# Ledger of designs, part 92: designed miniproteins, single chains, continued (3)

Each design is a single chain, and the fold is of that chain. pLDDT is the mean over its residues in the fold that is shown.

## One batch from the design tools (miniprotein)

Design m11381
Fold by ESMFold2-Fast:
Structure m11381 (fold): chain A 79 residues (1-79)
Amino acid sequence: LLDELMAKYGVTEELTELGKKLQEAILNGDEKTARELLKEIKKKSEEFARNAILKAKTEAESLGNEEAVKIAEELLKEL
């Protein structure tokens, strides 16, 4: 109930911004920033954190960025 409400309103906007930064960090190979952002997102929603990483992995695969794919897979294991 609370998670559904927050996912569609205020928390969605904040999480979307954090998720975008996480995706950028993964695609740029910035593991340190990606891990810090993951910890913040995970505290609010593990489901959103997982979805953000999976989206970054999909984009990395489409770009042929193997290093970013590897970072995304490592972050999924830490989830």
Scores: mean pLDDT 77

Design m11382
Fold by ESMFold2-Fast:
Structure m11382 (fold): chain A 85 residues (1-85)
Amino acid sequence: KTRKLTPLELSELSEIFGQVAQAAANGDFEKALAILDEAIEKFKERHPAVAEILKKAREKLKQTSDGKEAIAIIEEAMKEIYKLA
């Protein structure tokens, strides 16, 4: 069953989402997707529930070209992550 996230893991995810949000705000959606892909690989063995949330955010982000919509997708994913804290 799903374990709770540590403060260090929450800090790492916050930094990742900050980088994704900044790339999306700059219109660099390829970079935003690449950052998410690296995060999914990093977390898929250590925390499968986090990897699933990141994969869902990636699929939604892949379907948008609007920075404001991308920020909303990232905020939604982070809210799901906080439920694991």
Scores: mean pLDDT 83

Design m11383
Fold by ESMFold2-Fast:
Structure m11383 (fold): chain A 54 residues (1-54)
Amino acid sequence: DKLDEVIRKGKELIKQGKSIAEVVKEVNRLADELGLTREQKLKAISEVVKLFNE
């Protein structure tokens, strides 16, 4: 679904060596483009940020 697509994009940016700030910025932008709710956007950001701590 669209939420999974945004999370997948975030993971790709992490693999490209983007900073946490840049990844969050792009995930936020893509979520808005795809029409995700604020709650879905926060979920996507939470999931990708979590990957920086693993």
Scores: mean pLDDT 79

Design m11384
Fold by ESMFold2-Fast:
Structure m11384 (fold): chain A 55 residues (1-55)
Amino acid sequence: SEKAIEKAQEFAKKNKLTTDELIDYILSLTPEQLAEKLGITVDEARELLEKVKKL
């Protein structure tokens, strides 16, 4: 879902995170925690985690 990627990029800009810092932060969270932080669904958070792991 493009929405999850856009929300992650917005979060990075707002918090002045580098790409590496954003990846580390995302991978440190459960899908449920990531969904809450980004304002997305748990399923969208799971898809985002899978995409981040493939980078």
Scores: mean pLDDT 81

Design m11385
Fold by ESMFold2-Fast:
Structure m11385 (fold): chain A 99 residues (1-99)
Amino acid sequence: AARAQVEEAIAALERALATYEAAAAEARARGDAEALERLEEVKALLERLRARAEHFLATDPESFAHLAEYAQTQDEAALAAMVEEAKALLAELQALDAA
C-alpha cells in the first residue's frame, strides 16, 4: 500500500512539474520575471521532492500520501502553504536518509 501511494505521488509530482514548466515558458514569453522566478522556485522544490520520493520508494517505502496533496493544490494561498510544508517534509526525509 505505501509503495503504491508513493508511486502515485511521484506520478502526481511529474504532472505538476510539466504544468509548472509550461507556465514558466508562458511567463518567459510575456517577460514576467517575478512569475518566472516564483514558478522556477516551485519547480525546483517539486523536483527535489520527486527525487527523495524515488529514493525512499527504492530503500524504505513509507506512507508519503501527503506528497500527492502538494501536487493537487493550484491556488496561491494553498501553493504558499504547500511550499512551506514541502520544505519541512524534505528536511525530515533528509534527516531520515542521514540516520
Scores: mean pLDDT 60

Design m11386
Fold by ESMFold2-Fast:
Structure m11386 (fold): chain A 79 residues (1-79)
Amino acid sequence: SEKEAAGTMLSGIATSVRENDVSLEQVIEGLKEAAKELEEQGLPEAAKLVREAAKEVEKTKDAKEAAELLEKRAEELLA
């Protein structure tokens, strides 16, 4: 489902953020690029869910908090 596609994408991005020394701005940019890719693949609902997560990430203080938020959203989407 598109919900599972979004959850898988957010989980992958969260893992990448934890394994790499990236800025919050880079996390936000990565989420926007991921949403565009999902939309280009014909998954507009998944793209919307990823863009909503990006807006929430903009309210976090750093990449670590962003990764924690993305993991939580991925878990909710994959449940």
Scores: mean pLDDT 85

Design m11387
Fold by ESMFold2-Fast:
Parts: sequence; C-alpha cells; structure tokens
Structure m11387 (fold): chain A 61 residues (1-61)
Amino acid sequence: SAAEARLRELEAALAGVDVGLAEERRRAAAGDPDAEARIAALEEVRARLEAEVARLRAELA
C-alpha cells in the first residue's frame, strides 16, 4: 500500500539521520565548531520524521 511504502521511506530516512547524527557527534568530539548546529538541525529532522511515523502507524493500526 501507499501508506506502507511511505512508512518504509520514513524508516529509511530515520536510519540515515541516525548515521548523520553519529558522524556529527564524532566531528564535535574532534573539535568541529559547526557540528553542534548540524546536530541540532538533524535532531529537528528526526523529531519531525518520528512524529510522521507515529501518525502513520496509528492510521495503519
């Protein structure tokens, strides 16, 4: 279904964000001054994707 396909897309996007967050946290530990801003931006994206996943799962239940 379209909803199931969308859920898979969102779950893949969340996995990508988690990889990005791990990379930026490593950069922050290495002294990259811009990493904190990129972490904040990625955490905002993650929160939005998690909210969409939760809504879609509720509709499929």
Scores: mean pLDDT 88

Design m11388
Fold by ESMFold2-Fast:
Structure m11388 (fold): chain A 100 residues (1-100)
Amino acid sequence: PPPATRQEEIQRHYGLAVQAFFEGNFEAAREHLARALDLALELLAAGEPLLIRQKGELVPLTEGDMEMAIEIARELGDEELVAKAERILAHLRAQGAPRR
């Protein structure tokens, strides 16, 4: 397979975090969520679009993805992950406003 992009890494870690959380593996959920959020923040710092690769296509990260990440982070009791996800959500809301 070709080398993983940051966008593929974000999707992979986010998916693994959600799966681990619903399986009750809270340590794995925290680790994977932290990696996904850190990669997304790296894209923001680089001025790159917040895209993830799903089924071979680059699609934007949604507000719903970040709302789910915030809910998971709150259940994990990890305020740093909550703050990271809220920062990404604020950026998505600013970029997705229907009118400037």
Scores: mean pLDDT 78

Design m11389
Fold by ESMFold2-Fast:
Structure m11389 (fold): chain A 103 residues (1-103)
Amino acid sequence: NREEILKKMEEASERLRKELTEEGLKRIEELEKKNGVEDPRNEEERKEAAFYLALNKRLESGEASVLGSGKEEVMDKLIENNMAALEEFESGDTVTVIAAPMK
């Protein structure tokens, strides 16, 4: 079902953004403690910086890069691949749905 796959991919993308923000915030806190320097950014700026910090780290490692440059185009390609796999087997076999294009 295309609509179900698309919805799951969208939910996975939103979850990824939240996870990246939380990951980046932890990293900023660790850097503050290690270096003894207080982060002068307000909460909103800190969250934005945290998101990009974690996103850049995953882009460098080859993770989540596809979501950073063309989310909808990538989602369409992933949906096509999943549908083609289902047609090939012509059965109700379990197909791995890629929730997010990460390694």
Scores: mean pLDDT 55

Design m11390
Fold by ESMFold2-Fast:
Structure m11390 (fold): chain A 109 residues (1-109)
Amino acid sequence: GKAAGRGAAAAGNGAAAGAKTLEAQMTAGAGATAGGAGAAAGDAETAALGARTAAEGAREGGNEKAAEGAERAAEAAAAGNGKEAAEYGAEAAKAGGNEKAAEAGYEAA
């Protein structure tokens, strides 16, 4: 539920922060925004889709670790595994350099 959505949102924000090119930042940022809106609404599926989009942006931007964490968080969120989604989301946010999103992910776990 809410924990799964929060984990996916943290992952999206981390992937967006880790994206190093303008094009990758736009893709990851759009994904993070959509994922955050889904999480706020309690929609883990929308949050997971946003995290996947952000992961694509992070991978294109050269942050493979943030992308991998965001993909795992999205997968766990889609499966309803809130704790795992939050843990992977926190790892993705940390790899992306978004300390605030990492903290939110750890709190959601």
Scores: mean pLDDT 76

Design m11391
Fold by ESMFold2-Fast:
Structure m11391 (fold): chain A 94 residues (1-94)
Amino acid sequence: SKKEKIYEEKIKEAEKELEEAEKKGDKLGIGLAYADIASALLHLGKYEEAKEYLEKAFKIAEELEKEGDEESAEKIRKHALPSVLMLEEALSQL
């Protein structure tokens, strides 16, 4: 469907952002890219894969917090929050 193609393209875009952030050692960028991949996967109904990417995003946020970068950790958590709520709602209906 047109919707499926849109979210598949969003995953490809987020994967490119992830690769660029990884090359730069940009942990904030890595965490945000993981959250974006998770969001697109949720819209495709791929709940288990979305959960794995959300867990990766929160792991990066935890690492940043432990390094003293609380601001970047909070940015990742806030960016991921809508996807967490969508996943919890979707899983509660299964």
Scores: mean pLDDT 89

Design m11392
Fold by ESMFold2-Fast:
Structure m11392 (fold): chain A 68 residues (1-68)
Amino acid sequence: SAQEELDRVVKEAVERLKKIDEYEKKNGPLSSEEVARFIGEVLSQIGDALDRLLEERRKAREAGLPVE
């Protein structure tokens, strides 16, 4: 489902953030450009997953189904 996809994308984003934190502790802080690329990628993926979830919920409302 779109909700499962959103949950997956969020979990992947959290895991990538943990890896960045571990990397910075060992190698020093990432550049602003590296951080911006990571944030841009995460926002794009979350946005796409959220759009799919919102469309699924809209269709469910139109069909009279419960929306979570």
Scores: mean pLDDT 77

Design m11393
Fold by ESMFold2-Fast:
Structure m11393 (fold): chain A 64 residues (1-64)
Amino acid sequence: MQEKAREAIELGSKVDGRELLERVGKREGLSPEEVQRNILRGAAGLPADERVVETAIEIAKEMI
Protein backbone atom coordinates (compact mmCIF):
# COMPACT_ATOMS: atom_id res chain seq x y z
CA MET A 1 0.00 0.00 0.00
CA GLN A 2 2.57 2.67 1.02
CA GLU A 3 4.57 2.08 -2.20
CA LYS A 4 1.43 2.38 -4.37
CA ALA A 5 0.25 5.52 -2.54
CA ARG A 6 3.70 7.11 -2.95
CA GLU A 7 3.61 6.26 -6.68
CA ALA A 8 0.19 7.95 -6.90
CA ILE A 9 1.62 11.10 -5.24
CA GLU A 10 4.67 11.13 -7.56
CA LEU A 11 2.52 10.71 -10.71
CA GLY A 12 -0.02 13.24 -9.41
CA SER A 13 2.76 15.85 -9.10
CA LYS A 14 3.22 15.63 -12.91
CA VAL A 15 -0.46 16.34 -13.77
CA ASP A 16 -3.28 18.70 -12.74
CA GLY A 17 -3.88 17.43 -9.21
CA ARG A 18 -7.43 18.80 -8.93
CA GLU A 19 -8.48 17.19 -12.24
CA LEU A 20 -6.87 13.91 -11.13
CA LEU A 21 -8.78 13.88 -7.81
CA GLU A 22 -12.07 14.78 -9.57
CA ARG A 23 -11.63 12.00 -12.18
CA VAL A 24 -10.77 9.39 -9.52
CA GLY A 25 -13.72 10.58 -7.41
CA LYS A 26 -16.14 10.18 -10.33
CA ARG A 27 -14.91 6.62 -11.01
CA GLU A 28 -14.94 5.52 -7.34
CA GLY A 29 -18.03 7.47 -6.19
CA LEU A 30 -16.04 9.67 -3.78
CA SER A 31 -15.44 13.40 -3.35
CA PRO A 32 -12.02 14.76 -4.43
CA GLU A 33 -11.29 15.37 -0.74
CA GLU A 34 -12.04 11.70 0.11
CA VAL A 35 -9.73 10.56 -2.72
CA GLN A 36 -6.92 12.81 -1.44
CA ARG A 37 -7.46 11.52 2.12
CA ASN A 38 -7.13 7.89 0.96
CA ILE A 39 -3.90 8.59 -0.95
CA LEU A 40 -2.32 10.54 1.95
CA ARG A 41 -3.41 7.92 4.52
CA GLY A 42 -2.02 5.11 2.34
CA ALA A 43 1.33 6.90 1.98
CA ALA A 44 1.48 7.28 5.80
CA GLY A 45 0.84 3.54 6.33
CA LEU A 46 -2.69 4.14 7.67
CA PRO A 47 -5.81 2.16 6.61
CA ALA A 48 -6.88 3.29 3.13
CA ASP A 49 -8.85 1.96 0.14
CA GLU A 50 -6.27 0.28 -2.14
CA ARG A 51 -8.68 0.43 -5.11
CA VAL A 52 -8.82 4.25 -4.83
CA VAL A 53 -4.99 4.42 -4.80
CA GLU A 54 -4.70 2.04 -7.80
CA THR A 55 -7.32 4.05 -9.75
CA ALA A 56 -5.35 7.25 -9.01
CA ILE A 57 -2.18 5.65 -10.45
CA GLU A 58 -4.06 4.49 -13.58
CA ILE A 59 -5.73 7.86 -14.27
CA ALA A 60 -2.53 9.85 -13.55
CA LYS A 61 -0.65 7.71 -16.11
CA GLU A 62 -3.43 8.42 -18.66
CA MET A 63 -3.10 12.19 -17.97
CA ILE A 64 0.69 12.27 -18.49
Scores: mean pLDDT 84

Design m11394
Fold by ESMFold2-Fast:
Structure m11394 (fold): chain A 73 residues (1-73)
Amino acid sequence: MIDARRAAADLYHALGVLLAKKGKYEEAIEMYERAIALDPEYARAYANLAEVYEKLGKLEKAEEYRRKARELE
């Protein structure tokens, strides 16, 4: 069964995705960071965090998080 922490991480991740789709990138980052805090191996949250940082023009941070996401796969 999925750990309760992973279920909570999935909810924060889902909220982050919805916020990012609405263009609320800063709020999306907070949600993805909460997901990662609950599940540090959450590759998809790192990948989406990288995409949001790229949208904000923070290319070095975007590359760091993309690398982390790839490392976890």
Scores: mean pLDDT 83

Design m11395
Fold by ESMFold2-Fast:
Structure m11395 (fold): chain A 69 residues (1-69)
Amino acid sequence: VDEADVEAALAEIYLALAKMDLERGDFQGAIESAQKAIEIVENSSVPEEEKERLLADAQRILDEAQAGL
């Protein structure tokens, strides 16, 4: 297991948490979890293509959560 694999897994976990927060109407929690995923991805050794995908997923969650506020 490489550092990049661990970082990608952590980002995916935070994205899953953010989506769960959205489903229960916790827009602030969703924003915090999505922002944490972005922080992990941006500072990670994950390949650029995978970063782009993860950041796009995080941005969609952020946009949806912001619209719910």
Scores: mean pLDDT 83

Design m11396
Fold by ESMFold2-Fast:
Structure m11396 (fold): chain A 61 residues (1-61)
Amino acid sequence: GPLEEEIEKLLEELREAVEAGDLERAQKLSQRAIALAETVSEEKKEEVAKRIKEIYVTSLS
């Protein structure tokens, strides 16, 4: 649905921000993604939190 689409877009933008070294933008995007995921479910919040961690771990040079 539209909320899940917004979360996916935020996670794409988060990956770009981390790869660009824009950590301030990355922090804001990750906070927004978690906040939206919390409105869907606790399970979705945990999924999004794991994906955010993976983006940071795999994108930091």
Scores: mean pLDDT 84

Design m11397
Fold by ESMFold2-Fast:
Structure m11397 (fold): chain A 92 residues (1-92)
Amino acid sequence: AEELAELTGEGARAAARELGFSEEEAEAAEAHARELAAAVARLAEKDPSAAEKFAETLRRDAETARELGAERAAELFERAAERAAALARELA
């Protein structure tokens, strides 16, 4: 769960930086993404499909990041998606 929040946050921060946003905006994006991922992990304890749907969202985010040239963000979102999918399987 913690690793999912960390990877999702790092991905959002990397995306903001690679797309030319300010460091302040990158920190805000990281904080928001970490909070969202942590909330999804808590929800997944009652409904594992929440983690599965989050994995799908992160894969789309990775694809979008790659299309925009944010390769580091894409890598981190793909890793976050793998952790979300693993969480869904563990809780199923």
Scores: mean pLDDT 87

Design m11398
Fold by ESMFold2-Fast:
Structure m11398 (fold): chain A 79 residues (1-79)
Amino acid sequence: SAARRAEALRLLEEAAEALLAGDLETAQKHVDRVRELGEGDPRLEAAAELAERGLRAAQSGDYYTALVLMGEALRTARE
C-alpha cells in the first residue's frame, strides 16, 4: 500500500540519519521495521535487503559503502 511504502521510506530516512550519527542500534531497529512492513511487497523487500547490507558494512567500519547502500534502499522504496 502507499501508506506502508511511505512509512518504510520514513524509517529508511531515519536509519540513514542514525548511521550518520553513528547510532547503529537505532539504525538496526528502523531497518528491522522496514523488513516487517515490506513482507509481501517485492520493492520493500529489496529495499530492506539493501539497508541490511548497508548495516553490515557499517558494523565492519565501512561507512561509505553503508551510506551508498542506504541511498540505494531509499531510491528503491521511492520507485
Scores: mean pLDDT 87

Design m11399
Fold by ESMFold2-Fast:
Structure m11399 (fold): chain A 79 residues (1-79)
Amino acid sequence: NADAEAERLYKKADELISKADEYEKQGNFEEAVRYYAKAISYYEEALNKATDPEFKAELQKKIDEVRKRLAEAIRKWKA
């Protein structure tokens, strides 16, 4: 089931976000950037596999939110 596989990838991405958030709290922006980037890759793979329009919309929203967090983490890392 493509949607079940997409949900599995979505959960993996959420776990990576939790790790990125923890690194960000520690001030380790380099590792936070790496984990946000990995999470985006998993959300994008989930979006490619998903067939449910509502779930696709949720995935796109997550990708957009995480891209903003990634951009902020990159700015903090380069500062």
Scores: mean pLDDT 88

Design m11400
Fold by ESMFold2-Fast:
Structure m11400 (fold): chain A 68 residues (1-68)
Amino acid sequence: SAEAEAALREGQRLLAQGRYEEAVAAFRRAIDLDPDYAEAWAALAGALQALGRHEEARRYLEKGRSLA
């Protein structure tokens, strides 16, 4: 959806600025809007890695791969 794509883009902008917690929230919103959005799951995993939340990042990356 356009809303899910907008949330993904907002998260990517926040991630580029080092605003990792806000990026996580934006990527979670993209997934809430479109749970089959594999790119949003991968983006969430990347933001969680940047925060040092490695176990969560791994789980979400696997989830995204299962959807792609």
Scores: mean pLDDT 87

Design m11401
Fold by ESMFold2-Fast:
Structure m11401 (fold): chain A 112 residues (1-112)
Amino acid sequence: MLEELRKLLEQLSATAKNYLSAIAVARILGLPEETIQQLREAARDAAPNKEVLDKAFKLLDELIEQGREIEAARIATEVARKQLPPSDVAGVAALTIARAFGNEELLEALRA
């Protein structure tokens, strides 16, 4: 599952990879579902390979359902570029996520 997520992420555009990393961390932080849906929509708009994106979303959701959200967020973060896409919704989420990645406990959990 984790290796399959990595392979799917590697096929996505840099912008879509960054949005998937943002979505994974937003879910760990318990951000509102409306915010997560807006990030998903932005990811779809940024991804020419929507079929690959849909498979990545499904696998991410399965990992979260299994309680493996930290492992999923770690892989998404490792594969994604560090800079998140500039947009109003993604920008607000990026600032929140940057603060979360600046949190010592979450940073330790996400980084080996």
Scores: mean pLDDT 64

Design m11402
Fold by ESMFold2-Fast:
Structure m11402 (fold): chain A 56 residues (1-56)
Amino acid sequence: SAADLARAREALARAERVLRTSTDPVIRKVAAHELRELAAEFPELREEIERLLTLA
């Protein structure tokens, strides 16, 4: 649904902030894992998520 996709985009934005600002390897691994789960659930976000995962 549009609401589910909007929540997924919010989660993606949070994970991006973590990968750009955090130096903690555990927190970064959690953010990367969440992004991979989002890519599986929302194929329309996959390309953007794959680009963000290069930061992890």
Scores: mean pLDDT 84

Design m11403
Fold by ESMFold2-Fast:
Structure m11403 (fold): chain A 68 residues (1-68)
Amino acid sequence: MTRVRIFVDQPVDEKMIAIAESFGGEIVSTGDNWIELLLEDIARLPDIMKALQAAGVKVYGVEGLPLD
């Protein structure tokens, strides 16, 4: 598993969470403008980002966090 944090340009809402979960993301925590999630397969990250952008959410950063 890989832990990542996705930074967005608007308040985190249920649509963003649903998108992340639909690609196998497990929500760890959220902030005002970021979502932290666990991915079993990091190759799912580009799909999540594309889906967020398609939903009108601008992604301005992604931070990879190792589980160690």
Scores: mean pLDDT 80

Design m11404
Fold by ESMFold2-Fast:
Structure m11404 (fold): chain A 79 residues (1-79)
Amino acid sequence: EVEVKEEEKVDDKVAARTDLGPAPQPRQVVTSVSDLPDKKVEERDGKTIETYTRYVHTAVREGNTLSVYKTTVTVTITR
């Protein structure tokens, strides 16, 4: 059987900018998903363990402040 375990790390604020201009603007949310081809394959006790790491970047603009959050998603598949 295949066991899939997915773990999501709490969003960390990785960047903030407050110099985006004085004019009020509507809130903008931009999400970018990057799948790393960095596949880690390990063999243990006759089973194959595959680990994949996924990064989700969310940029939120409120007024003149832009905040970027990074969420790391780790997927582990055991065969």
Scores: mean pLDDT 60

Design m11405
Fold by ESMFold2-Fast:
Structure m11405 (fold): chain A 92 residues (1-92)
Amino acid sequence: SAALEEAARAAEEGAAAAGGTGTVRVEGDTVTVTIENASPAAGIGLAGGAVEAELHGGEGETKVEGDTFTLTVTGASEEGQVAALRGAAGGG
């Protein structure tokens, strides 16, 4: 959807604003946000995205591998996926 595409772009731009490189991938019912060269601020954004996913009935998981941070969202509604991506962008 257009809303999901805009939210994905916002998440990628938020990662860039935090000094990292963000990529968003939508694969069926799963949304993955990966931030490379991540600062702690980027990690906080992804944690916010995970919380938003869970508040919308989905599951949000974050993991850290060196300077790469990943958020995986599963089982959320489309509105929940959009909220999670906007949370990851650092927009409340």
Scores: mean pLDDT 79

Design m11406
Fold by ESMFold2-Fast:
Structure m11406 (fold): chain A 103 residues (1-103)
Amino acid sequence: SEKEERLRFARRLLGRLYGTVVDHLDAPLEEQQAALDAEYARIRAELEKHFSPEEVEKLQAVLDKLYAEVRAILADPSLSREEQLRRLTELYEKALKEVEKII
């Protein structure tokens, strides 16, 4: 169905953001932030092409919150790499559930 296709697409966008962040965890912080910023911008542009204005507004709110929380985790010098990965995975799973409620 169209709803199932849109859900798969939204999950794929979130998966790309998560993958980008995880793949750059061994890079310097500035490189991690640059990679996150670039992927976040690409995802925002894709949302506007595939979802209604109301859905875009709600998905944008989820994405903006996720972006802010990811940036905070990456910038926290007290967190081990393992703890960063744990928290990033938890945020990703929460974002997936919120997206399911919107679509």
Scores: mean pLDDT 85

Design m11407
Fold by ESMFold2-Fast:
Structure m11407 (fold): chain A 81 residues (1-81)
Amino acid sequence: HMKERTEKGLEQLERLERSLEELEELKKTNPDAFSDEEYREALETGLGLLDQLEEEYKDSPEVLKRIEELRERIERLRETL
């Protein structure tokens, strides 16, 4: 069961990463469509989701490592604002 649970966590993170990539692309292609404030709020929402997943999957090292990677990516994007 733990293997299935880890797979679900990784799937959730994959969906979050995809959403992040779409958001980043939209900001690059249509900068006027997304304000810096709206972009920041979206990134902060992503960080909150990662915090929830970290608590939910605290016993899954693979999921925790992936969360750390995504958190670092979001933090880098926030620094570009």
Scores: mean pLDDT 80

Design m11408
Fold by ESMFold2-Fast:
Parts: structure tokens; sequence; C-alpha cells
Structure m11408 (fold): chain A 43 residues (1-43)
């Protein structure tokens, strides 16, 4: 479980970083990345 949580956290962080990069340039893309991060976190 802890190893799975660590992997999920890393995946969510990568998605958040991508969203952060796109926040000022493409808010729609940033929103899609946030939705994907939430989906991964809720798995």
Amino acid sequence: MEEELKKKGEEVRKLIDEARKNYGTDPNKATELIKEANKVALE
C-alpha cells in the first residue's frame, strides 16, 4: 500500500507540474491535467 501511494503521489505530482506549466498559457489544458491528477489520486 505505501509503495502504491508513493507511485500515485509521484504521478500526481508530474501531472500538477504539467498543469502549472500550462496555467498561464493554456488554462484549458491545465484544467485537463488537474482533472487527470484528481482521477489518479482517487484511484
Scores: mean pLDDT 77

Design m11409
Fold by ESMFold2-Fast:
Structure m11409 (fold): chain A 70 residues (1-70)
Amino acid sequence: MEKEKKALEAFKKALEALAAGDAETAKAHAREALELAKEVAIEEYGIPEEEAEEAMEAALARAEAAIAAA
């Protein structure tokens, strides 16, 4: 639960940075949020590490592309 809260807070910071036009800060917080979400998926939901890692990498690539396009 604590890591889920940290992931949500990092995601909020990423959105705030994106709204402010700070793409680098937005990318950094998006990466932090996705890494924390991966840990939660493995620890809390029992998702296999390999599957969680692949999902995180795919989500990060999409997030970085979206931030770059904004």
Scores: mean pLDDT 79

Design m11410
Fold by ESMFold2-Fast:
Structure m11410 (fold): chain A 80 residues (1-80)
Amino acid sequence: MEEEEKFRKVLLEEADNFIAFLKEQRARSTDPELQAELDRLIAEVEQLKKDIESGKISYEEALKRFSEIYKRYLEVLAKQ
């Protein structure tokens, strides 16, 4: 019980940090395509945060979604 709450708090902190990081990258970019891709990633992380906060998803599902979003982020960087 306490471990699950601690993991949720860590995931929420990671989500907030990732959103902040993506927003900084968007602000520094002059490429409209990159800005659009970053906006989509930000929206996906914000939705994941909401799902975690509401308890709608398991810890395992949250990690899986986070991993998938991070993979898409790496694919966006590879298009530079």
Scores: mean pLDDT 80

Design m11411
Fold by ESMFold2-Fast:
Structure m11411 (fold): chain A 98 residues (1-98)
Amino acid sequence: SVKEELEEELRKVVLEYAAKLREVAAATTDPAARAAAVQALVNEFEKEVDELLEKYKDKLSDEQLEELRNWAFGTFHRLVELILAEDYEAADALLAEA
């Protein structure tokens, strides 16, 4: 279905940005620079998700789009918390459920 196609595309975006987040978190040891780099990546992720949802706005209900947006944003924000805490086991478990 169209909803399942968007869910799969969103899962791919989450997986891609989770990998980028892990690299960014590991690459910078200065706390201020690391926080700025992570925030820039969060902003890029949110923009890419919103651009993807815009492509489906005439194919899915507003409720379906909001549910998928909330899932993608919530999942990625949780991944940010886990990766910054170096809880890679919990991050990998969350990605396996996505």
Scores: mean pLDDT 85

Design m11412
Fold by ESMFold2-Fast:
Structure m11412 (fold): chain A 64 residues (1-64)
Amino acid sequence: ARIAELEARVAADPTDVDAWVKLAQLYLQEGNYEEAIRWAEKALALDPTNKLAQAILEYARQKL
């Protein structure tokens, strides 16, 4: 439910960096590192300075 809600939020507003970061974080918490990387990279494409997205990306890459 939470992932689907955030995906709908991103579809409605693709510039919502907070929604992209929350999606990456939820996938990370579920152990889906590939999806966590994908959403973190999208967040960084919108805001390269987002420290949380950078941290999620680094951690998830280390798990693969």
Scores: mean pLDDT 81

Design m11413
Fold by ESMFold2-Fast:
Structure m11413 (fold): chain A 86 residues (1-86)
Amino acid sequence: MTLTIVAKNASDAQKAQFKALAQQYAAQGYDVTIAEDGDTLTITIGNLSVEQLVGEILKAIGLELDGNDVVIKREGDHVTIEITFK
């Protein structure tokens, strides 16, 4: 499955955390794309297992519980997690 994470209104520290996650997946041989536009960071990770995808969804739910806005969408084999930081 393919996962796209869109981090909006992200601080430099928050962007660094997502970049570190993307780099960890890339180091493991996953197909990773990173795009940065101001306070928005988009990472796309290809070929994730269901278990890895569920793990990322649970992390996003944790961010929603911390008071951020989180939207999860699925279109076929692609899941998008949009996080808007407060």
Scores: mean pLDDT 85

Design m11414
Fold by ESMFold2-Fast:
Structure m11414 (fold): chain A 60 residues (1-60)
Amino acid sequence: SKEELARRIAELTGISVEQARKVLEIIDEKGLTVDPKEIAKETGISEKQALNAKLAYLRA
């Protein structure tokens, strides 16, 4: 489920579950090619955290 995926991303990256949910919403809206800088800007996490969250999504 989307909630389980958000929890898994949060666990792997150290961001909050709420931040992970926002990352998933951005990926759903803009697609998998979305720039980690854009994710970071919209969610308030670092670019490195955004990249790691995107990679965790692709592995899930």
Scores: mean pLDDT 84

Design m11415
Fold by ESMFold2-Fast:
Structure m11415 (fold): chain A 85 residues (1-85)
Amino acid sequence: SAEEKEKLYELLKAGVDNMAEVDKNPTDEQIKRAVEGALEKGKELGLSKEDVLEAIERVIEEFKKEGDTTKAEIAEKILEELKKS
């Protein structure tokens, strides 16, 4: 539902914020763990992989609007890895 999709978006955005605070250039292993976590959170909320893809795309757009290029780039790396899964 719309409520679960909004919750996933908020959780994923907070996840990227936390990643950027630890390291502005996360490793491939950190990106893979982020993808695993995103898919697990989506599944817990009863959402599809397509819903998770849409949520991370919203996270990218929001960070771009905020002018946070570092967080947008991290989210883009997560999106690209997610597309390969």
Scores: mean pLDDT 87

Design m11416
Fold by ESMFold2-Fast:
Structure m11416 (fold): chain A 67 residues (1-67)
Amino acid sequence: MKERLEELTRKVVEIARKASLEDYQLAVKAIEAVHKGDLETAKKYADKIKNPEVRKAVQELIEAAEA
């Protein structure tokens, strides 16, 4: 559902804002890829994220988009 993706997107942004600028930029790119339906690209960006909490939040967003 779009509402679920929006909720998870907000969660990713909130966590990423507290991390490094690099992780924030990667999280934003992963979010954009998810909204485009490009889940392979989203996973590649998630793998580059250094902060484990940001990476996990992005992975949860990707899993929700696959459902």
Scores: mean pLDDT 82

